Designed miniproteins, single chains, continued (4). Designs and how they scored, part 41

Each design is a single chain, and the fold is of that chain. pLDDT is the mean over its residues in the fold that is shown.

## One batch from the design tools (miniprotein)

Design m13491
Fold by ESMFold2-Fast:
Structure m13491 (fold): chain A 83 residues (1-83)
Amino acid sequence: MAKEFIERAKKALEEGNYDEAIQYALEALKSSDPREQAEALVLLGEIYKKKGDKEKAKRYFRQALAVDPENERARKLLEEIEK
């Protein structure tokens, strides 16, 4: 289930296992639920921000807002990274 992959991706990100976090986030992105897809895209953005890839992080946050325009976390993170 996508929520399980999102939780595993969050744990891997906290542990600094970025490649594992990316794999779990990509599995979560296969969800048919736009809210779960947006959460996975936000997580991918956060992972790439931690890896120092600011441009890739911005693209993922924008994609999250395209899928779920009401995603407050994606909006906030995009504002912070564009400042």
Scores: mean pLDDT 85

Design m13492
Fold by ESMFold2-Fast:
Structure m13492 (fold): chain A 75 residues (1-75)
Amino acid sequence: ITDQMLGEALRAEGLRYLKEGDNEKAARYFELASKYFEKAGDLPRSYEALSLAYEARGDLEKAKELRKKAEEIKK
């Protein structure tokens, strides 16, 4: 199992908790997903996952900044 696969699985769990209304658990899973994507060398997905974590916690400004970084790296 690769760091990329672990990141995807953790992000999926984060989305599940977000759908259930557990924003704090969702944020924790998104933070873990971000770390595994970073270890895999997938910086755009790492920033996207971190953006989701901040959004789940209500920090919309930081979430937007991180999403913009992810988009700028995709070239």
Scores: mean pLDDT 84

Design m13493
Fold by ESMFold2-Fast:
Structure m13493 (fold): chain A 55 residues (1-55)
Amino acid sequence: SPLARQLAITQFRYLALQGEAYLARKIGAPQETIEALEREAAALRREAERLEAQL
């Protein structure tokens, strides 16, 4: 279904941002950069939960 496909894409984007935040912490990126990535990941997590509730 279109919803299942969108959920899968959203989950992949969430995982990619989690990996980016992890690497940012490892290389000592500014705290503001890390927090921005974490906020974006949290937004994708909420979107994934919204889509999953509709399946």
Scores: mean pLDDT 88

Design m13494
Fold by ESMFold2-Fast:
Structure m13494 (fold): chain A 63 residues (1-63)
Amino acid sequence: SAMEAAKKRLLEPVDKMIQEYREKNAKPSDVESLELQKKLLEAIMNDDQAERDALLAQLLARG
């Protein structure tokens, strides 16, 4: 669907950045933070409130 294509396009820059960070041996905690941010964006786009709240709590605990 058009919405699924739009969601994929919004996540493409994040996926590229995660890949670049992994390839450049970036700090593992930075890669994990980007992966959590990607999951949070996916949860928001899917209106998954339980997953959103769980991921937000994880991100806040890392700050």
Scores: mean pLDDT 79

Design m13495
Fold by ESMFold2-Fast:
Structure m13495 (fold): chain A 67 residues (1-67)
Amino acid sequence: AEAEAVEHSARGQRAYDEGNYEEAIEHFKRAAELGSALAASQLARVYEDLGKTEEAEKWRKLATELA
């Protein structure tokens, strides 16, 4: 599970770096659902960068619960 979360986080970061925010969100979301607090925090940051503050707060709360 942690190895899968790390792989999804890496794919999410690659998609984000390439400007594919939709794919980045999907991969970070999967990693967070697998229990990665780091991925949930990264997803919250992506939503903040996109101006989606309510979504960002939701994922920050989940990151705190997973940590």
Scores: mean pLDDT 80

Design m13496
Fold by ESMFold2-Fast:
Structure m13496 (fold): chain A 110 residues (1-110)
Amino acid sequence: SMAEILARMREIIEALEAHPDAFFFADAPDLSILPRYRELVPDPMDLATIRAMVESGEIRTLEELEAALERMHAGVLRLAPPGSVLRERAEALYAFARERLAAARAALAA
């Protein structure tokens, strides 16, 4: 049901917000400190924005949630060079997100 999907999306977002690697994704970046962020990431995404979109009903499916999380991950890949700590933390957080999405899909299919 839609209520079950919404509950699962909230559980995933709460788990991501509590993840130790979430610090860099919690809120929109300060553009005064990262002036090139706007140029390098034309479609920025963060966990606070994703939460707001889920609560407003702009994100209604696990597929739409996954797309928003992919945008967030892709943004960091544009900023963080390969081998950087930020890149490693972004990869760890996204892997965790993918695991939680798979578990939610399995639970909804049962």
Scores: mean pLDDT 79

Design m13497
Fold by ESMFold2-Fast:
Structure m13497 (fold): chain A 61 residues (1-61)
Amino acid sequence: KSPLELEYSKLSDEELQEKIEELKRKREEHLNDPSLSDEEKALVERIAEQEIRIIEKVLEE
């Protein structure tokens, strides 16, 4: 497993759901930041989506 999967696997399902909500909130904050370029916002969205996907995979196991 990747280091992130190992770290997330130590969390409860409730903690993992809270982490997903935190990542979604942080993504929205960055998307609303006028100092970031469209390219930077797209990168933030992709990174958040990938991390959420890892957490979802841990939740499914």
Scores: mean pLDDT 78

Design m13498
Fold by ESMFold2-Fast:
Structure m13498 (fold): chain A 83 residues (1-83)
Amino acid sequence: VAEALEALKKGDYEKAIELAEEATKSKDKKERLQAYIILGEAYEKLGDKEKAIEYYEKALKIAKELNSEFAVEEIEEKIKKLK
């Protein structure tokens, strides 16, 4: 997850997607949540709104399972802004 986030911050969206896709296979729900958020942001930056919404919705499901009110609010705001 850390490498995927670093790639996203550097503007290397293709690398961020590859690394985040691998991180979605993690057994740790928090790592999968971060991975789906990175995928959503990377696709948003690439202009693929449909893919961005799809991955943000996957992140939202995990955020709700974790009872993370802050993550839920942030992800819902991102989805709302893209619609």
Scores: mean pLDDT 82

Design m13499
Fold by ESMFold2-Fast:
Structure m13499 (fold): chain A 65 residues (1-65)
Amino acid sequence: ITATEAEIALLLAQGLSVADIAKQLNLSVATVIAKVSKLSAKTSNDLAKIVAAAKAALAAIAAAA
């Protein structure tokens, strides 16, 4: 895994949201979601659920705005 993927996984393990991780790593939320999605394909269903929830929340906010 890349250094960025490892750092995202560590921050998720600490309970940080996708938005907080994006801000801390100076990345876009979309980039963090893409990296988390790639990690979920390698490790577990829990990361896939987090990615799905984050995507749904962002889509709802974008549609409302």
Scores: mean pLDDT 70

Design m13500
Fold by ESMFold2-Fast:
Order: sequence, then C-alpha cells, then structure tokens
Structure m13500 (fold): chain A 62 residues (1-62)
Amino acid sequence: MSMEEAQEEMGKIIEELAEEGKLDTDKAQEISIKILNAFDENIEDGQKALEEGKKILEEALK
C-alpha cells in the first residue's frame, strides 16, 4: 500500500467516526496529531502506517 493510499483510507475512517459522533473536535484533533506522527515514523511503509494509525484510533475510542 502506498503512503497516499494509507492517508486516504485513514482520513475516511476518521471522517466516518466523526460523522457517527464518536469523535468530538478536540479528540479528533489530538488523534490526528498522533496518527500524523505514526505516519512520519513509517513513511516508507504505508501499510504499517495505516495499521499503527488504526491502533491509535482504537485506543482513543476506549
């Protein structure tokens, strides 16, 4: 998976969760920063970046 594809998929997931009311603005912003950091750490592997992003998202929704 390319980094561009991973970013698009992650953006879609965050948008859907925000629309469902599971993420308020402040929480969405905090999660987005953490996900961006995970993507920067895994810039060579879009699939791994997406997996790390999903893990961050799951932990934030607990």
Scores: mean pLDDT 77

Design m13501
Fold by ESMFold2-Fast:
Formats: structure tokens, sequence, C-alpha cells
Structure m13501 (fold): chain A 65 residues (1-65)
């Protein structure tokens, strides 16, 4: 259910944009790169890429808070 996870991350970034536009911009850029990679890799790597994307988003959020 990759699509649902991506929708949740997009919604999170949209909400963050209201409170911290600079952080939202960086997280949106990371998410867009992750989506591009997901379109070009086999399904077996998609789960790993989503996991890494979530980890990087959490790390960036902590740095930008």
Amino acid sequence: MIEKAIEELKEYVAELKKENPAAAEKLDQLLEIAILVLKNVKDEYAEKILELTKEEMEKLKKELE
C-alpha cells in the first residue's frame, strides 16, 4: 500500500507548511525524490525506500524544529 503511505506523507508536509514553510519545502523535496525513485525501482525495493524516506524526514524535522 505504497500509495497510502505517500498520501500520508504528502498530507503531513502540507500541514507542516502552515507552521514551518522552510521545513516543509525541504521535506517536500525529499518526498518528491523518493516518489521518483519508487517509480523507477522494482516493488521489492519500494518498501525499503519508503522506510528510508520516513527516517530521513524524521531526522530533518528534528533539525529544523
Scores: mean pLDDT 76

Design m13502
Fold by ESMFold2-Fast:
Order: sequence, then structure tokens, then C-alpha cells
Structure m13502 (fold): chain A 64 residues (1-64)
Amino acid sequence: SMEEEKKKLLEKAEEAERLSREYEEEGRRLEEEDPSKRREIALLYATGGVYLMLSSSYKLAAES
């Protein structure tokens, strides 16, 4: 049903948002501990950003 599909999309959005926060926190922690690891820090932040966009996409799909 449409309601079941919406619920599943929102659950996926919440999981993606959680992963986004985890990757951003890891990036922030590494940046504070060793700012010379620019590549690793950039990849952690980039991955967090991808999950944030994915979460937004799932939320948009749920409202469509």
C-alpha cells in the first residue's frame, strides 16, 4: 500500500541520516586528532554528505 511504501521510505531516510551523522562525527574527530590526514578527512565528510543527500531524497519520495 502507499502508506507502507511511505513508511519504508521514511525508515530508509532515518537510517541514512544516522549514517550521515556518524561519518561527519568521525571526520570531525579525525580532523581534530590529525589534521594532516586531509584525504581521509575529506572522504569521511564526503561520505556523510552523500548519506545526507540520500536521506533528503527518501523524504522527498515519501512526500510525492
Scores: mean pLDDT 89

Design m13503
Fold by ESMFold2-Fast:
Structure m13503 (fold): chain A 55 residues (1-55)
Amino acid sequence: MEKIEEVGKKAGELLLEGKTDEAAELVKKYYDETKDADAGVEASIIALQYATEKI
């Protein structure tokens, strides 16, 4: 699941920089491309975990 993890990590990096809007847009774009709400939610969870591990 390279794409989900990649999107999650990039969103997490944006969250660490305080760029919440950019992180949300990245996840939304992934959802728009897949039309899979579960995939979008999972990417968001990965982003939060990545940011949490870096604090």
Scores: mean pLDDT 73

Design m13504
Fold by ESMFold2-Fast:
Structure m13504 (fold): chain A 92 residues (1-92)
Amino acid sequence: MKEKVEISDGEVKKYDRETGELEASNVTVKATLEEDGKKYEVTLTIDNVKRVNGETQDGEIRVEGEDVPPDTYGRLVDLAFEALKKKAEELK
């Protein structure tokens, strides 16, 4: 099993999945899993999103994945958000 996550140029200032805080701009995360000769990919795109105190300001979070089994999809989505969290932590 080969898992790969790539994060694009962009800014991630805050991410906390438990509180729902998110501040990120122009970020694309690609999570890829290669298993049994098949490749599955999920792309997370964030366009100028800011969440503060439960309020969402203008912006979009898009998650795309085609022909990915449900269990694999959830796993790749979790990998993408984990990469986003690590990127935010690098700025401390």
Scores: mean pLDDT 71

Design m13505
Fold by ESMFold2-Fast:
Structure m13505 (fold): chain A 65 residues (1-65)
Amino acid sequence: LSQAAVDSLIREAEDLLRYARERGDEETIRHAQAALAARDDPERLWDHTMAAIMRALKVAVEEAT
């Protein structure tokens, strides 16, 4: 991952954490917190951020239908 990509993932994880906290989505909160804790490990940062995104998307899709 480039530094720009790492910075983008950190920003995404921060946004997801804020969003999930407002919703009380504990699973997305855990993934976002894990991503931020792994900010010095680009591969783990990516994995946890993707997990948070996928969880939030899954919840949104299930709530819409």
Scores: mean pLDDT 80

Design m13506
Fold by ESMFold2-Fast:
Structure m13506 (fold): chain A 96 residues (1-96)
Amino acid sequence: SEEAERLRRTAESHRQKMEDYRAKLEEVLAKDPEESREKAIELARQYINEGGELSDAYARLARVATPEEAAEWQAERDRVNGESKRAHRLLVELEK
């Protein structure tokens, strides 16, 4: 459906942003942690925000998909939720 195609494009956009923020976060964390802390916190927050948007897009895709495709979108949602939880743990450590 046109709705499913729009949701796939939305999910792809948020996944790309999430990957871009992850790459920037990894680069920043490879530097001196004390000097890079504020930037790492900002990037982790943006990564988590994009993960939330991506999770919502996958949930919407699962609702409009066939039952078999719905299972795959739910698996993708579970993966992004896991990635966001790991980023939240990193954020807690950075804010100490």
Scores: mean pLDDT 87

Design m13507
Fold by ESMFold2-Fast:
Structure m13507 (fold): chain A 75 residues (1-75)
Amino acid sequence: SYLERGKELYAQGKYAEAAGEYGRAIGLDPSNAEAYFNLGLALAAMGLLDAAAGAYRKALELDPNFEEARRLLAA
């Protein structure tokens, strides 16, 4: 899946490519909170902190119990 491919790329430090795969996962399922959260992690790793916060907010909108997204928004 695109989500799994994104996670592999993220683990390799390939953050831009990981963000691309997470974007494809979102394209297939716009309600995928995990894909938005992982997109936020990749954006943050690239120094795109405002974009990352937007992705974390979207993950939390889709899953209000997403504790990791809430924690990162509060930091």
Scores: mean pLDDT 89

Design m13508
Fold by ESMFold2-Fast:
Structure m13508 (fold): chain A 91 residues (1-91)
Amino acid sequence: SKEEFEKAYKAFLELLREVAGPIYEDSKDNPELKELFNEAVEKLDKLLEEAAKLAEEGKYEEAVKKLEEAKKLLEEFKERYEELKEELEEK
């Protein structure tokens, strides 16, 4: 339903804020982290565009599935960020 889509979208935005905040701060002074951040933003934007299109077509279940894919990508991005940060800091 539209309500379930809106609920999933809000949950995704909350997760995005929690994950992206620290990464954005660190990316200001590190070109490699900035590149990773930009890559993640581009990929997430594409999935969110697809979700919005599906929701506009009334395909709310498929739109929610795209939001779940975006959530998985965000989790993968966080993992890659932690790995890259450790390599750069040697800690």
Scores: mean pLDDT 78

Design m13509
Fold by ESMFold2-Fast:
Structure m13509 (fold): chain A 67 residues (1-67)
Amino acid sequence: AKKKEEHKKKGEELEAEAKKLAAEKGEAHPEVIELLKEAALHYDLAGDTEKAKELDARALAAELARM
């Protein structure tokens, strides 16, 4: 898979970064929300739709909690 493997690795890296920042700054922090959105996009491009939906839902929940 020409780009899927690259996107999967990027999604994993972004998800790990989001988890670390969420533990430090909270899930509703703008940086955490952005990392979750980016990770979701990369997982979706990698064909991992379930993981992409999970991360997108977390980003949306965090964004709404910030309002």
Scores: mean pLDDT 81

Design m13510
Fold by ESMFold2-Fast:
Structure m13510 (fold): chain A 60 residues (1-60)
Amino acid sequence: DEEFLKWVEERYGKEFAEELRKIIEENKDNPTEAAIKSTALVMRKLADEVERWLADRARF
């Protein structure tokens, strides 16, 4: 889904979009596996952002 990957790139940056694209391409023959791995990547990205936000607040 090229439109989805472009939307992700615009919001979360090229590096995240490239990781997501790689997961989709590597799991092209199994849409369920691609969905599970893509969800795990998104959850990891969210956790990293929350940790960064908390660390920034802890400095003040």
Scores: mean pLDDT 74

Design m13511
Fold by ESMFold2-Fast:
Structure m13511 (fold): chain A 65 residues (1-65)
Amino acid sequence: MLGEVEITIVSDKPALGSDGSTLPKGTVIRGEVLRILPDGNLLVRDTATGRLILVGPDSVEVREL
């Protein structure tokens, strides 16, 4: 992916931030995709907070900015 992405949580299961925060369905964040793991999970850094978020590909909608 090029530059920043917008990530929308679409799963009923909330995503977890490295800071212990929870990201429920409908949460929208901007961040950088740091890594795509072998299982398809995305490791993302939230631009606003610097927290790391691990999200499943079926749990999010990703839009390149």
Scores: mean pLDDT 79

Design m13512
Fold by ESMFold2-Fast:
Structure m13512 (fold): chain A 70 residues (1-70)
Amino acid sequence: MSEEGTKLQKEAVKALQEAASALARGDLETARQHLAKAREYAEKLKELGKEGVAEQILARIDELEARLAA
């Protein structure tokens, strides 16, 4: 059950990977956009009851946002 949850998790991970890649090349605006997208997917995962997975994604977003602030 929950193909939708699996799809959202995959999209969130992809957005985090794209954000990390953008940050590595110094594209801060693109990194911020991908982090915003990852946050949207994390919120939808919480709505589906996948709170633990959503919290892991949000923790990764916070790590990457901290790098943007440095």
Scores: mean pLDDT 82

Design m13513
Fold by ESMFold2-Fast:
Structure m13513 (fold): chain A 82 residues (1-82)
Amino acid sequence: KLKEAKELVEKAKKYLEQGKYEEAYEYAKKAIDLLKDDTSPEGLKLLAEAYIIAADALYKLGKIEEANEYSRKAREAYKKAA
């Protein structure tokens, strides 16, 4: 599950770098769905990264309110991972 989530996060990151914002958001969302019940430090760090990628993609797509919500969730996940 963690390995699969890592692969989805890396794919989302590559799409974001390529300017493929819809695909970046879709793959970030897939990673978030896999990680939603994972409370391990590793899982929470991956979840935070997935939220950041989703937020960046949403900003580029003009969905500012959704992007802000995902940024907030990323901070919460990082705090739990500490």
Scores: mean pLDDT 83

Design m13514
Fold by ESMFold2-Fast:
Structure m13514 (fold): chain A 89 residues (1-89)
Amino acid sequence: SAEAEAYLQQGLEALKKKDWETAIEYFQKAAEASPSERSEIYQLANFLLALLYGKLGDYEKAKEYLKRGMGPLIANPELAHQLSLLIAK
């Protein structure tokens, strides 16, 4: 949905600014606003949440979000790698 996409974009902007708290908030909103668990936005938002919680040392939450967000890693490994590098910095 347009709403889910707008939340995803806001989260990515926060991510670029290294505002991890705001990025987490918007990625959660993007996932919640997604019409289904099969949507690309739902899967991408959960993948980004997994990477962020991993960076913050919350491996239990990272594992939970990764289960929902494996789509991006499978469908576009190059994009998944670039997003992980952005968070790792």
Scores: mean pLDDT 79

Design m13515
Fold by ESMFold2-Fast:
Structure m13515 (fold): chain A 78 residues (1-78)
Amino acid sequence: SEERLEEALRLVEEIAEELGLSEEQKEALKRYVEEILREDPSIPAEVAVSLAIARALEEGVISLEQHLKAIELLLKKQ
């Protein structure tokens, strides 16, 4: 849903800001979230962000350290 996408994109913005991610890394995470929620709009926002972070690691967009910190921050925001 629109509300779920908005919440997921907000979580990405907060995580990117707290970790000091580049604009390129942030935009990649936003694209992954949009694709994930387009494929299954029933996924909770936090789960969509978690999957986007995992995909970013798999595609080499973020480091393993950034992945671990992002997941820790995501859990604190729930």
Scores: mean pLDDT 86

Design m13516
Fold by ESMFold2-Fast:
Structure m13516 (fold): chain A 69 residues (1-69)
Amino acid sequence: EEEEVAEFLRETAEVMKKKEDVTLLTAAAILVASTNDEEKIELVLKGIKAADEGDLEKAAEYFEKAAEA
């Protein structure tokens, strides 16, 4: 369900800001990929790249945008 995916992405963004559990980032990416929403998938991939580069704040912004898309 769309609302469930959006809520999960928001939770993932909050975890990224706290730098406590980045494993939710990968779970969010897999979940969004399974929804077949290409725009959301692209935003999640940008979020993953930002997190991988250490910019967790920017990663959180992308995940929040993905939840909104």
Scores: mean pLDDT 65

Design m13517
Fold by ESMFold2-Fast:
Structure m13517 (fold): chain A 82 residues (1-82)
Amino acid sequence: MKKELEELAQKIVDSPPTQEEIEEIARSLKLEEINELQLLILKIFEERHGENATREQLGEVIGTVLRLIGAYIDKELEEKKE
């Protein structure tokens, strides 16, 4: 799974995912995998943009990370019917 998560993280950093894509990712992964994906997204973003990252780019990456955890929480609540 590590290679698949790294490839997914690279794709996310290159192009912000749609809400549909985020929901699909959240449905396919466990919490521990979501956490690993978030760390990989941040690591790859730092490696590609580093000190050259704009405030806008940083905001987009953080927004994506927040949307991903939000979608995971929504999925969990829906499945628990709570």
Scores: mean pLDDT 77

Design m13518
Fold by ESMFold2-Fast:
Structure m13518 (fold): chain A 80 residues (1-80)
Amino acid sequence: MKKAEELEEQAIEYGKKALEAIEEGKSEEAIEYAEKAEKLGKEAVRAALEAGLISEEEAEEAIKHVEALKKKLIELAKKA
């Protein structure tokens, strides 16, 4: 069960690193962290679905949110 939570925590950590890199003007590092956060976030959603913690509909919604967040972070990184 804890695997989904651990992956989510890692995704949040990389998302935070992406925002810090954006603030520092490190566009390439920010993009790499954003991509890592998306991958881990999607893995967390998949793990939660496989564990029966969320429905397929909730998983699809969560994946869309993860993808939207990545796109926003990359746009911010390119403007930095």
Scores: mean pLDDT 82

Design m13519
Fold by ESMFold2-Fast:
Parts: sequence; structure tokens; C-alpha cells
Structure m13519 (fold): chain A 78 residues (1-78)
Amino acid sequence: MKEIELKEDVEASVAKLAGSDTYGITLTPGKAVEAPGAREVEVKGIDANGNEVTFKGLEVETDGGKYFTGKAIIKKEE
């Protein structure tokens, strides 16, 4: 497996997959946002191609839900 670290900070959308403890992770290029009370988190899940994704960054809680911003490492089978 090849491990690929994304060069830019990303915004992550994290959703729990039905009937599983696995998270689906969608990554969008963006800048890390400073938020008072943001918590450092590490989230493991899968991307749209089924690759393992490890996200490390900040969890920001808002009235619209939880947002994640930071860095991601993608493990590919190639």
C-alpha cells in the first residue's frame, strides 16, 4: 500500500456509515479555520474509492453540526 499525505489543509465531512462503526470521509481543499474551543481529533474512515483515510485536525462544533479541518493521509492499494 502507498501512503499519500495531502499537501494542503482540508475540510472534512464525516458521516457514520449505516450498520457500522466505520466513517465515510469526504475531503474538500480549504484552509484551517481558527475556532475558540475547537478540539483536536483523529478520525479514521474510508473515502469514496474505499481507501483508508486518517484525518488529523480540529473538530469545530456549530449550530449546523460538526465540521472538521486539518490534514489527511490516504492509504491506497497501489
Scores: mean pLDDT 66

Design m13520
Fold by ESMFold2-Fast:
Structure m13520 (fold): chain A 74 residues (1-74)
Amino acid sequence: VEERLEELERRKEELFNEIIDTAVQMIKAAVDLVTGGDEEAPEKIAELGAKSNQLTAELKRVEDEIRRLREELG
């Protein structure tokens, strides 16, 4: 149980880093839209938003499993 908890916590950290990277890309696209007039920026932001939603859903699933395993340990 503890080994699986460690794997899930590592996966959570990986997902968190991917979410941060996606957010940084969204901010850059938003800045490009405001300052550069990039016509494709709204599409890029939408695509990155969809990816962020998917990563966030995976993160919640991992956190839910971590919580359940911690309940088994307690």
Scores: mean pLDDT 79

Design m13521
Fold by ESMFold2-Fast:
Structure m13521 (fold): chain A 88 residues (1-88)
Amino acid sequence: LDSLIKKLEEQLAKATDKEEKARLLYQLGMLYYLQGKYEKAAEYFEEAAKIGSKELKADALRMLATVYHELGKEELAEEYLRKAKELE
């Protein structure tokens, strides 16, 4: 995972397209989530949700709900899940 994270961080630094940046941010969030680094994963998913397409934004918001549930922040998890549903 560390090698893949480094590769994606290098790609993110070079990315100029907003949608490419959003996809890379989402992928980095997923990799940090798989490592159990939930606070770091939330940071990446929050940034992906700010700049991504409607579909990617919805996916990022659902992952934020999952991350905050893992962190024991149930009210915040429910808020993000509600925001994701509003995009459907």
Scores: mean pLDDT 85

Design m13522
Fold by ESMFold2-Fast:
Structure m13522 (fold): chain A 95 residues (1-95)
Amino acid sequence: MSEKELILRAIGLALRAIGIIIDAERILADPNASEEAKELAQEAIRLAEEALRLAMEALDESLSKEEREELLRRAEELLEEAERKLEEAKAILAA
């Protein structure tokens, strides 16, 4: 992966994390959301915030390429889990 590709991947993951946080916060603000939906939304925020932290850490040029790529891989895994939690919360809200 080139430096440019690494930076673009980190930015992409950070934007994805921000999108999850915004959607999850909307569920928390919804007076019709059940406690179960709110708990899933809170978990999605926690996972997305950790992913955002890792994606931003991957921009540190003092880290090895291998360390930075590992941070991006971990961020992506956390975002996939956050997206599953958010989808579950939305499904409960829609029922």
Scores: mean pLDDT 89

Design m13523
Fold by ESMFold2-Fast:
Structure m13523 (fold): chain A 69 residues (1-69)
Amino acid sequence: SDHAADAAGAGAAAGGGAGAEASRKNYQMFLRGVGPEGQAKGAREGALEGGGNESGAEMAYHGAYSAAK
């Protein structure tokens, strides 16, 4: 049950690679004129490509969606 807190901490600790890729993909989707869902999906994919785990990628999705609104 504490694995979710570890995943969130890993997402923050992986914020170098995973966070950077999430932001990059989100920005690319923004430049393509996609809506918040497209930007959020881009952030999730970028986080996974940058070496993040699934929980970190899900957090990136929700953060990007909220920021894009």
Scores: mean pLDDT 63

Design m13524
Fold by ESMFold2-Fast:
Formats: sequence, structure tokens, C-alpha cells
Structure m13524 (fold): chain A 75 residues (1-75)
Amino acid sequence: SVKEQLEELKKELKELEEEYEELKKYNEEVLKKAEKLPKEEQEEIKKNIEKRLKELEEKIEELKKKIKELEEQAK
């Protein structure tokens, strides 16, 4: 059922959005602590944070597109 698949995708989207928000908060804390670290370590931390956020953003965007397509099919 399209309705059941849509419900599953919406749950997955909510989980990813929650993960993204939690990661943002965690990253703010990590970057604040990183101010005391050498410049090279700060750059590495920032790069790792940006990579993880970008991966989540891409997954969220892809999932939103799938949900929209299925909602249009269900109407």
C-alpha cells in the first residue's frame, strides 16, 4: 500500500531530521571546545562535522523528494 510506504518514509524522515538537529547541537559544543585545540585539529574537526551534516542533508532531501512523489501518486 502506498499509504503504508508513505507512513514508513515519513517516520524515517522524522528520525533523520531529529538526528540532524542533535548533530548540529553536538557540533556547536564540539567546535566551542575545539577553540582550545591547535589550528590543524580544529580544521580536521570542522571538516568531519561538515561531511556528516552534508551526508544527512542529502539523505533528508532525497527522502523528502520520495515522499512528495508518493503523496502525488496517492492523490
Scores: mean pLDDT 81

Design m13525
Fold by ESMFold2-Fast:
Structure m13525 (fold): chain A 92 residues (1-92)
Amino acid sequence: SSEAVQLLSDILVQAIKDGAKVELETEGDTLTVTISGLNVTQAIGLALSFIGLGLDGLEVEVKIEGDTVTVTVRGLSEAELQAIRDAVEAAK
């Protein structure tokens, strides 16, 4: 839903404001978000936020790898992908 996409953007913008590095990669309708430079508490908190987001009609997969959280989101429209990119770039 559009609200779930907005919440995803808000989580990513907050991570940038908290000093994390956020990188986006798109392939078709799939968005891969890599969030790095995290301490253990930040990584767990972000992973729980993405798990708690719970997207009806979108597939969300979350992985924690050391200081990095990787989120894969599927089923996004071009407009939703662009909105997420614009929000992340504006927060840098």
Scores: mean pLDDT 79

Design m13526
Fold by ESMFold2-Fast:
Structure m13526 (fold): chain A 71 residues (1-71)
Amino acid sequence: SEAERKLEEALRLLRNRASYAEALDLFKQAGMTREEIKEILKEIRPDISDEQAEKLLDVAENALERLKKIG
């Protein structure tokens, strides 16, 4: 399905550390919540804490908002 393809691409971006902002956008387009995205991030990055994961997501969301403002 479309959602499955977006999730697969987002996971590849996260594993390759290519773009957290692009991965976040794809997860959101697939209908995932912030909590669900955080759990996936921690699964890929078991070395980080809940607080570190929240901070990383905040940075990624800010990057996406800036991208939208640029057009």
Scores: mean pLDDT 76

Design m13527
Fold by ESMFold2-Fast:
Structure m13527 (fold): chain A 101 residues (1-101)
Amino acid sequence: MKKVNIEVGVDGGRVLIKATGPLARTVSALAGGETARRAREAGIEVLGIYVKGGETTVELDASKEEALRLGKEGAQTVGDLAAKNTGAEVTVTVDEEADVS
C-alpha cells in the first residue's frame, strides 16, 4: 500500500511543506500551489514558490498565523485529493514553531 506523509511548518510568512513516500514530489508541489492560490484569494501577496524534491516553500506577505493556516488548508486539500485519486494513504501533520497548545 502506498503511504504518503505531508508535514506543514511555518517560519514567519514562509510556509514549509515536506512530503515523504510515493508521489511526495507531486503532492508537495501541488500543496504549495494550493497554498498560494488560497493566499491570493485572501488578498495576500505571494512573494515566491520554491520546489525542491519532496519540499516546497511558499513565501507569503502574511503573519505566521495566517501562513500556517493557509499551508495547513492547502496541504489537507491536496492530501485528500491525492488519497481519492491514487488510493494512497495520506497523513497531514502540522509542525507548530510558535507555542500554540
Scores: mean pLDDT 79

